Designed miniproteins, single chains. Designs and how they scored, part 72

Each design is a single chain, and the fold is of that chain. pLDDT is the mean over its residues in the fold that is shown.

## One batch from the design tools (miniprotein)

Design m2492
Fold by ESMFold2-Fast:
Structure m2492 (fold): chain A 68 residues (1-68)
Amino acid sequence: MSDVERGIEELRREIDRLRSKGTPEARALADAYERVRDHLERDPEADIPQELLDELNAASQALADAAR
């Protein structure tokens, strides 16, 4: 399996886990991961846009903050 294929499989598993939590923060992070997955599936050679990485980081931070 290529690095991209492995990454896509890991993203799918993480999306499923986040969706199962059912919180708004987990859903936002799952949505960001789905956009990353879709980008990689459409064009494995393309760099992930910085805006998408920023969105992913923001969603991850929001989930961490909600864990109080």
Scores: mean pLDDT 76

Design m2493
Fold by ESMFold2-Fast:
Structure m2493 (fold): chain A 62 residues (1-62)
Amino acid sequence: VDLQLDLEVSERRVWRDPGLGSVAEVLRTKDGRVMGQVTKATPEGARRAWEQLLRLIEEMEK
């Protein structure tokens, strides 16, 4: 790729659901981009993980 896009991570936060096995992960790159990912075992776990993902993003913005 001509753009040579290197992802430099400045911060990473992970939330794990103790009951449903879902994981929400947020990272901030050095250029200020925020990206999130959800891993889920169940539909209910997915919902909880997405809610926590939003909270993690808000916390990183502070």
Scores: mean pLDDT 67

Design m2494
Fold by ESMFold2-Fast:
Structure m2494 (fold): chain A 71 residues (1-71)
Amino acid sequence: MEEEAERLRKEIRELGKQAVEAINSGDVDKAKELVEKIREIAERAQQLGHDEVAEYARRLADTLEKLIEKK
């Protein structure tokens, strides 16, 4: 349902914000843990049929991983 998809998007956005903060503070381990959580939500979203949410989460996780690699 639309409410479930929106809830997942909010969780992904919040984790993404925390990951960016961790990267900026040099906490690479925390950033990696947050990326893992985003990927877990992507898998759940796909299983629930929310393919767009899953794609959003995967793209965000990939972007964050690239930022971590530069540190």
Scores: mean pLDDT 83

Design m2495
Fold by ESMFold2-Fast:
Structure m2495 (fold): chain A 91 residues (1-91)
Amino acid sequence: MEEVKKLIEKHGLIGLPIVGAVLITIGRKLVEKSTDPKTIEEGKRLIEIGEKLLEVAGKYDEKLDEIVRIRDRKEAEEKDKEVTKEAIEEL
């Protein structure tokens, strides 16, 4: 959970689908291509973190859709910060 909170704080909710997808992709490649048990375990951990980020993004999908519809970039950024704080508090 600590890693998930840190990534949400760093990237905001709008960034989570991309970050989550990237972590899952890297984690899967580490599991597939590595013969080192520690690297395989790290790959599995990255997959779990990425899946949790996508789960959080999914819970806030309606609010993310609202943000994307905002024409003013500053208002969109402020709304993203608001929803990001809500997501962190619910973790």
Scores: mean pLDDT 75

Design m2496
Fold by ESMFold2-Fast:
Structure m2496 (fold): chain A 74 residues (1-74)
Amino acid sequence: MEAKEKERKELEKKLEELERQLDIEEGVIAIVRGVLKITPDPAGREALRRQLAELERRKEELKKEIEEVKKKLE
């Protein structure tokens, strides 16, 4: 009984932390997209696209982990 309550509380805290991390990643992605729009240099644009791809990948990983935690809380 105690183990189930502790596990549920840990999952709820993890969900809150993951949702906060997702919000931060979305904010950073928006900033990088803005910088990319005003960057005329091809090498700089390529570096920003690579950074954006990595941020988008991390965002998708966070979304998957959020869904897995939500399933465990059901």
Scores: mean pLDDT 82

Design m2497
Fold by ESMFold2-Fast:
Structure m2497 (fold): chain A 66 residues (1-66)
Amino acid sequence: SPVDRIRQRLRELVEELLKQGSSEGQILQAISDELRRLRREHPDVPREDLLRVTQEVVREYMEKLD
């Protein structure tokens, strides 16, 4: 589904930035910027679904810091 593709794209972005040694602030900003782009590319996906996916990816990112 489009939602699953968006979730995967955000996860890949986080993994790429972690490999590059990006700071937490840089990763969170990049997630925000990518979400804005994905909203433009997937206008048929509800905003509520995009917010939920973003929350899931941020939670997974925070777990990787443990």
Scores: mean pLDDT 79

Design m2498
Fold by ESMFold2-Fast:
Structure m2498 (fold): chain A 94 residues (1-94)
Amino acid sequence: MTITIRAETVQDADLAITAIKVAAKRAGAKSVSSYNSGNTREVVIESPADKKLTFEIQTEKDPKSGMTLLTITVTSEDGTVVEVRVYANVYPME
């Protein structure tokens, strides 16, 4: 599985990719690798052979602060759910 993040700054991109990597590791991903290009981050995640991981990434803009809240939810076939949240000004994932 490959996840691509684009952000307003390098720092926002790094915050977002770190949260995704943390969520993947907590969910028991077999491997996690990342590639950097300016404000773009790409993550390649390998699920364990005995357990499929499903990633859901949601972005919500806080109307009071104008900051983007990134919510990463990882669900495994054994019913384990991992959720990681971070404030990072990422562009909508389309």
Scores: mean pLDDT 78

Design m2499
Fold by ESMFold2-Fast:
Structure m2499 (fold): chain A 82 residues (1-82)
Amino acid sequence: SASEKKVMEYLGMSEAELEELRQLRAEALKYYEQGDYIKALELALKYGEMLKEAAKRAGDEELVAQLEKDMEELRKKLEELK
């Protein structure tokens, strides 16, 4: 989305990192559409980890805390589906 692109540009992510995020997003959507919610959530967590690492490099402690909170909710959903 446009908001996601702006966040990635703000965090100064490399072209390789941006390509990996695009691939993770595409794969997550594919598995979600196939009804494989476990695989979709696992890929969403990988996406979140990459954003959290970029936020740490940018020194955005508030964004790091928000991403950690969002990822914890995704982990809880993943446990409920197992």
Scores: mean pLDDT 83

Design m2500
Fold by ESMFold2-Fast:
Structure m2500 (fold): chain A 100 residues (1-100)
Amino acid sequence: SSATLERLRELLLELGRLREEFEEAVKNKEPYSKLKEIVERILEVLREIARLDPSRRAWLEEAMREIREAMEKKDFERALGLIKRTLLELGVHLEEREAA
């Protein structure tokens, strides 16, 4: 529906903002508690996207698992890369849905 597509666009914009915040925090070597706080907010946005788009739920659950694993290992560059990849893939999927 048009309302669902509008909400997905809003969530992708929020995800993009949080990705920039996380990238800056990693670059500035912020404490783990701050990095974890930003990632928890990213995971909340991804859960909402999965709720609104069930076709992507399994893929998003796997992406969220990989992001959590990277954070537990304190591999923040990997976590950032996974977040960037997830955002890119979701953007492509939304464009394809709008074109259909």
Scores: mean pLDDT 87

Design m2501
Fold by ESMFold2-Fast:
Structure m2501 (fold): chain A 69 residues (1-69)
Amino acid sequence: AAERAYEAGYRAGVAATLSARETGADLERAVKVAFRALVEERGLDEELVRRGIEEGIRAAEEHGLSVVP
């Protein structure tokens, strides 16, 4: 479903942003790896995954302690 693609992207964006803040990991690289896994390996919608990731990053930046879709 479209909602699953967006939610998966959102969670990936949150996780990548929090990981980058906590461990110094490369956010851009983590986002690219997650996007490829969700779109190419799981066949989820490209546009919805991308939008989810962008919103997840934004939410994690605003709320580092508690973020949900």
Scores: mean pLDDT 75

Design m2502
Fold by ESMFold2-Fast:
Structure m2502 (fold): chain A 104 residues (1-104)
Amino acid sequence: EFDEYVEKGKKYLDEGKYEEAIEWYRKAISLFENDLEKAREILSSPEGARKVAETYLLLGEAYYKLGKKDEARFWYLNAISVYYAALLPDLIPEIKKKMEELLK
């Protein structure tokens, strides 16, 4: 279900339908946002953590495309937090560079 919602979001993002993309990414996130057990299950693996971080990056990109830079920054920071907690910290500088490019 999570992967299905993220794929729908990506499809809308590719079509330039940013508001619809945001709706599907938010639906994906809602599957674990209010459920600590599900959140722990997803974030307990590097693969799950990467999927969550990538979803936050895509959500940030959709907000940036809508001109909502503050919301884009919020989700980019959430993506960095997930990568910091679950992946190598040295990946964070590369993510920050990409985020800065998207916000310019």
Scores: mean pLDDT 76

Design m2503
Fold by ESMFold2-Fast:
Structure m2503 (fold): chain A 112 residues (1-112)
Amino acid sequence: MKPLPDTPLVKELLALIDELNKLLDKRIEESKKLPKEEQLEVEVLAGVVQLQLGVILTIARQRGFTDEQLQLVIDSLKKMIDILKNTKDLKEALEESNKILLETIKQLDKLD
């Protein structure tokens, strides 16, 4: 796998991924006050978000992203961060985030 290029857009992408991961960790920790069944649902949904982000980064490293593809991922990450900050129900926030990531992966394939 080729390392990601050292560009301003790549630096912004990596900074947003770090912010998203820190926000997810914080929201998951807060969810430990919920019933065990709801905690398990949150853990599964968070795992799917992390898996989809891993897929996007793998594609970026293998194929390289254009500036248009990088901007698409950046915009999607900003939208997910906004949802995670403003949505009270963590399960709903994670379900919406997973839909955004799936749509982003589909759009990346069209920009080849």
Scores: mean pLDDT 80

Design m2504
Fold by ESMFold2-Fast:
Structure m2504 (fold): chain A 68 residues (1-68)
Amino acid sequence: MSKEEILEKAKKAVDEIMKTLSEENAKKLREILEEFEKKLKEASDDEIPQLVNEFQRKVLEILDAEAR
């Protein structure tokens, strides 16, 4: 999967999730997406799986915070 395709999927997922979040958590999720985009642009191919895994963990942390 290309970096462009990964980023497109991440943006779509974030847009859907933000609709279910408080304003504070939605802002944090946007910041996580912006950091992911920046890191993905600079990443080597070997680093992409680790970066995607880190992004997914951070998204789950936001969802956990919203549910509390």
Scores: mean pLDDT 82

Design m2505
Fold by ESMFold2-Fast:
Structure m2505 (fold): chain A 58 residues (1-58)
Amino acid sequence: DAEEAMKKAREIGEAAPRSAGGAIALAGAQEGEDYLKQGDEKAALESARNGIAAAEAA
């Protein structure tokens, strides 16, 4: 779900915050967190998952 995806994106970003993949994952987690605060769990999940997928592709 959204929280788990954000946790994973954050973990990837924190492990390598200055790598291209880590930066993308961190951005996805940050955007997802903002959506969660607005109650948009679906948007939060998509932001986090997109960040993870882009990071793993990089």
Scores: mean pLDDT 75

Design m2506
Fold by ESMFold2-Fast:
Structure m2506 (fold): chain A 61 residues (1-61)
Amino acid sequence: DPAALARAMVAELGAERALAVAEALVAGRPPPADVTYVPTALATLPLEEQRAVLAELRALL
């Protein structure tokens, strides 16, 4: 569930870092230097599902 994963990422990383990680992953860019762990649950999703999580994160901000 993209909305549940977005909420979990915000709880773990904070809203700004969660959004930055999801944006970097969808864009094929490295995550921010202060992030030592990219959630496996996000990284293993197909790109379309990663975009859905990003949309949910944007809706939370």
Scores: mean pLDDT 73

Design m2507
Fold by ESMFold2-Fast:
Structure m2507 (fold): chain A 68 residues (1-68)
Amino acid sequence: SREELRQERHELLSRVEAGEELDEAEIERIKELMLQLGTPEELAEKAVELIRAGEKRVGEALLRYVLS
């Protein structure tokens, strides 16, 4: 369901904000969930928020998906 996808997105983003190192598949899953639940503009906004919070690896990876 859409609610299950929102919960999965929340859990992955919470792990990033807690300083956990996510692998490429987990970062790609965040991208897939954010594009399924929202827009490329919302993905770009979240990527910038993560970069500003110091989560540059994940934020830059997500931003590259928008710019591709």
Scores: mean pLDDT 84

Design m2508
Fold by ESMFold2-Fast:
Structure m2508 (fold): chain A 67 residues (1-67)
Amino acid sequence: SDLEAAIERVRASTLPLPLRVTLEVEGYPAADLGVFDSVEEAIARVRAFAKAHPDAKITGVRVEPAS
């Protein structure tokens, strides 16, 4: 699943906190999910986005240091 691949990329991040997380969605501009103080919060927000937008095809994720 592209969603599970995106979640695994967030989980595997070794970047310093806080993290900025952006979802790549097919046919739409990238969705900036915001800044998170933990990997667990970022993963929860990715899952919440997917649940709120069941028609959205998540194709990737970008994770960046926010500091």
Scores: mean pLDDT 82

Design m2509
Fold by ESMFold2-Fast:
Structure m2509 (fold): chain A 79 residues (1-79)
Amino acid sequence: SEKEKRIEELLKLGRMYRAQAEGFRKGTEYYTELAKKLEEEGNLQAAQAARQQAADYAKRGAELERRSRRLFEEARRLS
């Protein structure tokens, strides 16, 4: 049915955004740890750049997670 097709597309998009959000979350963790190591080594300029990258990734990951959640909620309502 058209409803079943719509549910499948919503779930597919939701999974894609969740996967992308997980990628940004892992990147956030990576750059956060990198910044800590660089700071411990006294490389303050590189540590600042890594912190900025972590913050950017966290923001993008959160946005994708919100989009994924909305898509799954819509699919749930149609079920």
Scores: mean pLDDT 91

Design m2510
Fold by ESMFold2-Fast:
Structure m2510 (fold): chain A 61 residues (1-61)
Amino acid sequence: ALTPASLARRFGISRATASAVLRAHAEVPEALHSPGAHRLLAQGLGLSEATARRIIAALRA
């Protein structure tokens, strides 16, 4: 399982951002399959789209 600390270290994001990502995924995991999910995640959390795609891929593993 991914932790906020490991996710933050792996993707170069803050622990607060990593916690927000993991919380959102736990509440609505199917949202990651929505078209443009990486773009919405990037905009909502101040991430690049490339970083958002890598995070989504890691959460699906």
Scores: mean pLDDT 74

Design m2511
Fold by ESMFold2-Fast:
Structure m2511 (fold): chain A 72 residues (1-72)
Amino acid sequence: GKKEEALRRALAEAQAAGDAGAAAGIGESLHMVEKGEGDPIATLRRGLASARANGDERTAAGLERALREVEA
């Protein structure tokens, strides 16, 4: 579906950028969409809040991009 395709693109982009933190968070959300379990958007938002709280600007930027692509 649209969310799965957006998360797959965001994951590939994070991996290509070497952004392991964003790749992990996006991958978890993608797994939730594929299994029909949990809340993938809430999981991305929580990861973003955590990255911002920890000053991890790289992971935060990657997760913000993923959220924009999934919510578009």
Scores: mean pLDDT 82

Design m2512
Fold by ESMFold2-Fast:
Structure m2512 (fold): chain A 91 residues (1-91)
Amino acid sequence: SNEEAHRLALEGDVKLGLGLLYEEEAKKLDSPKREELLKKALEYYKEAAELYEKALELKPKEELVEPIKENLELAKEKAKELEEKLKELKA
């Protein structure tokens, strides 16, 4: 339903926001705490992306589609960036 899609999108927004907060906090810290916060940020970005994809699967009204797609793309981009960064730190 459109209401269920909106609920999933709002849950995605919360997860995206948490990812951004953990990423910001990580910039203020040295490893290993920085790496721990970046891993949490990555988890939140992945959860946000999954929630947005589930929201879109419910085929919400057009007015909700564009904002959800924009936030989904942001969550995917942030997750990819952090995955690459974390791989470099392990090498």
Scores: mean pLDDT 87

Design m2513
Fold by ESMFold2-Fast:
Structure m2513 (fold): chain A 90 residues (1-90)
Amino acid sequence: SEIDKEIDELAEKYRELARKLLTPEQFAKVDEAIEKIRELVRQHRDMPLEEIKAALEKFREEAAKTLDVDEFAVVSGIIDGILRILEKHH
């Protein structure tokens, strides 16, 4: 779908940014988080927008507890980008 394509493109842009700014260990955690976010959106794609937004915000809350500040900045940026894509298509 167009949404899946835009999310894939967004994820790759942030993955490239993370590779340039983060250590290999930090990048591994961010890369894992990106894949979990993509799976979360895939699982919720047929749900109402508010439920997808709630799921992404819960993921952001958990990420804030497990990631350092630099790792979290990248993950939070991806979530914000995905939310913008979802709102654009609704």
Scores: mean pLDDT 85

Design m2514
Fold by ESMFold2-Fast:
Structure m2514 (fold): chain A 104 residues (1-104)
Amino acid sequence: SKVERTIEEIKKVVEENKDKSPYVLFDKIMEIVDRFIKEKPSAEDLIEIAKAVVKEMLKYAETKNEDERLQILVLTLVFLKSLIDYAKSQGIEVPSVSELLKEA
């Protein structure tokens, strides 16, 4: 599926950029997510991508020092807020930031 392909692309980008700054990795993930959004995904597909990004970012954070870990967490929250705001603008019902973080 398009979702499965996008999740695999996200995982690959994290692995290929794990030694770079959190900002560089985040920018590359956002490029993938933006392409996915342009394909007009369903609410269920958006939720699956959100969970996959949170899961991969949290795994990435575990490999980093305290300062970079905090930066990764902030970037993850910015991502979720942006995705939820986009979903609301399109009339798509998605879980809250807190619910998406709890399910990751």
Scores: mean pLDDT 84

Design m2515
Fold by ESMFold2-Fast:
Parts: structure tokens; sequence; C-alpha cells
Structure m2515 (fold): chain A 90 residues (1-90)
């Protein structure tokens, strides 16, 4: 639960100014939250599944941006997916 609040605060602070390192941090927080949910047998939580999917997408766009730093579309998609991730957290 606290990990979801941290992820929400993180996106609220960064928004569309999010850097590539922020995407990695957001993904790590979501992965920790998913592990916690699994421990509680909360595997049917569609919001957590969506949050994890968006975090994975953000990480993929981050890798694309690292391969081509002039790819503004990849950078914007990282930020969009990270925002969508947080929208699906508590």
Amino acid sequence: MEEFKKARQFVDDKGDQALASDVDTARALVEQAVEYADTLSNKGDSDLVKAYAYASGAAAHYRAYLANPSDEEARLNMTIFMSRMVDNLL
C-alpha cells in the first residue's frame, strides 16, 4: 500500500517532466507492489495488473529512448505510460 502512494507522489511530482531514471524508479516501485499483492493472494486485482503492464510498457519505451536519445516520441510515451500506471494504483 505505501509503495502505491510513493508511485503516485512520484508521478505527481514529475508528470510530463519525468526523466528516464524516473521511469526505472516507477517500474521498481510497481514490481515491489505486485510482489506484495502476490503475498496477500490479491492476484485478481485488475488495477495492479494494468499498473504492471503500463510500467512494463514505460520500461520498453525507456530502452528505445536509450538506443536513440533523439527519439522524442519514445520519451513522451515513457511519461504517458508512467502516468497511466499511477492512474491504476490506489
Scores: mean pLDDT 60

Design m2516
Fold by ESMFold2-Fast:
Structure m2516 (fold): chain A 97 residues (1-97)
Amino acid sequence: KREEEIRALVDKYFPHLTEEERDEIVKLALEIYEKFPDKPLETIVVAALIYLRAKELKLDITNPEDAQILRDWLLTEFPEIPKELIDEALKLVKEYL
């Protein structure tokens, strides 16, 4: 059930990503959820996307300049995600590390 709810949010917010990319986000989001079960699922799925992108680009989310690169990327590529949700997701990724 929780996996289905997370997958629905991933499909809603990231429909232009490949099936493989969305599956990777779902898998990581479930792992983040296990550690932070009281956080909103929307925040968790955006945090999973940020974590995977940071890893791919070899960015350190605890570095303010690298965090800004990730934030600007999200604002450009995912304009449907509220700015407030992006900021909360960035904080969650720092807690998850």
Scores: mean pLDDT 85

Design m2517
Fold by ESMFold2-Fast:
Structure m2517 (fold): chain A 77 residues (1-77)
Amino acid sequence: MPRALGASAPVTAAAGETVTFAIRLSEPVRGTVRVRVIDLETGEVVAEEDVEVEGSSAELTFTAPKSGTYIAVAYEA
């Protein structure tokens, strides 16, 4: 299984709202990380994207499909 590098703080969003997740990584990365957005109410993965990173943080812009609370988790690509 790919190793998790970090997770965002939870973000509450309305349906159709665009939010930015900021993820602090456990180690610096230069290259690509795989980010999953998880609905905390259901445990469902609602988005999965490759993000280019240089350093110890990753950012992902996400539009919520429904009102809820979401997290983003970064994994080794």
Scores: mean pLDDT 83

Design m2518
Fold by ESMFold2-Fast:
Structure m2518 (fold): chain A 96 residues (1-96)
Amino acid sequence: VVPNLSLVSILADALREKFHLSETTSTTLAEQIAEVLDYEPSQLELLLTILDKSSTEAEFLRNIKSKLEHGSRVASLVVDALVEDGVQTLKEAVFA
């Protein structure tokens, strides 16, 4: 059941802009989050609202955990993506 793939695309773009993630990392993260939330439009829209209203990564993670269904799992995915993208950026800087 996939009623709104456009929300996943919007989420990927928002994550990329907000956290300065690579396109690959932001797209993968958005898909993983959507899968956890069962592509539920209300939860995806809530996540977008939390992302827009959060000024820091720490605030975003706190709001996810308190307001979103499966918030702890979603927060874990975000942290893992931030760490992985940071490691990849360091590798490119060292070997470029």
Scores: mean pLDDT 75

Design m2519
Fold by ESMFold2-Fast:
Structure m2519 (fold): chain A 69 residues (1-69)
Amino acid sequence: EEVEKLRELLASPDPNVRDAAALRLFRDYREGKPLTPEQKKLIEELEKRFSEEVKALLDRGIDAAIARQ
């Protein structure tokens, strides 16, 4: 089963396997493939984690640029 396979890969002790599984989920989502509610929740959690890190860096840079004005 696709969802079960992805969950197993995401739970892998190998970070390379986990990264590959996450990338596959994002690619399937971007391509508009039908997703289960479980896959959508996984994507939302991964996006939140990634977006929070990137957003923190961008906000820091923007604040510094504004402060220099």
Scores: mean pLDDT 62

Design m2520
Fold by ESMFold2-Fast:
Structure m2520 (fold): chain A 68 residues (1-68)
Amino acid sequence: MKISQEEADNLIAGATTLVNEGAPRLAGDLVRRDLESLGLEEAGRQVQAALEAGDVATAVAIIRSLVE
């Protein structure tokens, strides 16, 4: 399954806002739950791990790869 450009942009905006506010674990948990609800459980786990590690660039790249 793939996500829409709008869903990807919303996930990226929400995750980057939460990370910038000092809540990377919350960012990872929310993105994982949203991706799991779309059937993208493995991608959700990878994005959560990247966000919790402070690797926002990798998290964004994974989310954007789900649109193409």
Scores: mean pLDDT 83

Design m2521
Fold by ESMFold2-Fast:
Structure m2521 (fold): chain A 64 residues (1-64)
Amino acid sequence: SMMKEEEKKKEKEMEEVGAREARRKYEELVATRPPTSEAEREEINTEVVRAAKKAIEEKEKEIK
């Protein structure tokens, strides 16, 4: 075990927040615009990643 447990906990929390938002956003986007091409899938993935990053950023702001 390491003395960096707090750092590890923050990392896990960020991953969970990001994963949860990514899943939610992906479901919304697919329901609104189901991908029919590789380009459309990439656009959805890009938006999902962006949404996850924003969620993580918001969580980070709450923590500091």
Scores: mean pLDDT 76

Design m2522
Fold by ESMFold2-Fast:
Structure m2522 (fold): chain A 57 residues (1-57)
Amino acid sequence: KVGEEAYRALLAAADRSPETAKRLAQEVIDSAKIYPQYRKELEEAARRVLEYVERRL
């Protein structure tokens, strides 16, 4: 599933830095505009990663 793959990739990036994860999450959201059928799944994946980064605090 595209959302699951996006989430896993963003989560792996979050291991490096919160800033990297935030930037990549935005890139995923931007990419979702090209794939409207998957936009909700991609936005959800990005949101979950951003929440994960916030909760790590």
Scores: mean pLDDT 73

Design m2523
Fold by ESMFold2-Fast:
Structure m2523 (fold): chain A 83 residues (1-83)
Amino acid sequence: MLTPEEWLSLSDEELDERARQLAERVAKRYGIPKEEAERTMRFMRELVRIAREGKGSPEATQKAVELARKAAEEDRKRYLEKL
């Protein structure tokens, strides 16, 4: 797994590819639709990009990771409600 600093050093292209791979794994692990997992990973990608623009402060990076984790949990709850 990449460290937060490594995530911030990735190119936009590399970040997009990593996000797609993680979306597939998250979808399989949590039993959520691929579309919802991709939405969560896209959100994470944007948060990492924003953190880079903010000079990658540790606080901003940790907040981005925490928000993405909470978003994934909410997506999982929404999927279970639909079932």
Scores: mean pLDDT 65

Design m2524
Fold by ESMFold2-Fast:
Parts: sequence; C-alpha cells; structure tokens
Structure m2524 (fold): chain A 64 residues (1-64)
Amino acid sequence: SLEEKLKELGKYLTEMKEKGIRDYEEIRKKIFEVLGIEVSDEEIEKALEDSTKFLTGLYLKLNS
C-alpha cells in the first residue's frame, strides 16, 4: 500500500539523516524505486530535514 511505501521511505530517510549521508543521487533513486516519482535536490533537502512533513505532503498529493 502507499502507507507501507511511505513508512519504508520514512525509515530510510531517518537512517540517512542519522548517518549524515547526503548522497542525493542514491536518495533520489530510492524514492523513485519506492514511489515511482522523481524529486529535485530541494525536495531531498526537505525530506532529510523533516521526513514526516515531506511524506505527509506526498500522501496528501497522491490521494487527491
């Protein structure tokens, strides 16, 4: 489900943030693999700063 996919990405983004990993190409690839969407570097920065806010915003857009 979309909720399970967003939970997977939330865990991944939290792990990347905790490790200080800022490989935007790897993060972009993971987001595309899980959700099938492409994201900008600015969106990746927002995702790393507040993954919950970022993913909640995506959930609302994808269910509208």
Scores: mean pLDDT 81

Design m2525
Fold by ESMFold2-Fast:
Structure m2525 (fold): chain A 64 residues (1-64)
Amino acid sequence: SMEEELQKKIEELKAEIERHDRAGVLAATQGDWEAVQAHVDRIKELLEELKKLDPEAYEKYLSE
């Protein structure tokens, strides 16, 4: 169903955000600021996609 497809996309976006967050932390420990910035920029793009698909989930993500 469309609802199942939407939920899968939302879960994939959340998983990708978490992967980039972890990778950004690792890059920061290595002093690789360019890599940190790339991960931050990607997270911003993923959050904008999450906002389009599930504005309530986006708000909850920011409210924590």
Scores: mean pLDDT 84

Design m2526
Fold by ESMFold2-Fast:
Structure m2526 (fold): chain A 115 residues (1-115)
Amino acid sequence: SAGEEALKAGLEKGGYGAGEAAEKAGGESARSGSGGAYSLGVAAETGTASGQAAGGVASVGTGTEALLNKEVTPEQAEAALKGGLEGGKGAAAGTKEAMEKGAAATAEGGARAGE
């Protein structure tokens, strides 16, 4: 559906920009070989997950606005809202997992730095 495509495109665009930054930060962190490097890579991953959640919410807003402006049919707007809600739930779950992974990696990095 048009709504599902809009949500997917929004999440991918948000995820790609943040994901590239996360890859760059993580790669630099791995090359430096320090505990602080793990923390930077993890922060970038957490930022990516948060960006995906924001993308989902933005997609829902865009679908509603398009309906109000009569640019789409009610069925297309309903599909966009449904897709946005499902995507938002998935992105929120991903954000929680990324934060938990981030906390664990930061603790490990701190322990290594303390040696």
Scores: mean pLDDT 46

Design m2527
Fold by ESMFold2-Fast:
Structure m2527 (fold): chain A 92 residues (1-92)
Amino acid sequence: DELRRRAEELIARGRELLEAVELARQGNVEMTPERQAHLEKHAPPIFELAREIVAEQGGTEEARLRAVAEALERLREEGERLIAEGRELLAR
């Protein structure tokens, strides 16, 4: 069933995003090359936007931490939405 395949792909992508957010938030978890690649693949546009915000605001440490926190929250919401959409398709 094409809907099942799509649902499984959405859930997998959402879980990858949530894993990336959790690793970034922990801060003290060992970063493996595989996990770094996942973060670079799924988070770079959001982290790039965070860097732009910091640059515009003068690059203070407080501004950087805020921008990163906002980027992580948006990424978490995206991951949760993908999982919810996939589960909804499976529930049909």
Scores: mean pLDDT 67

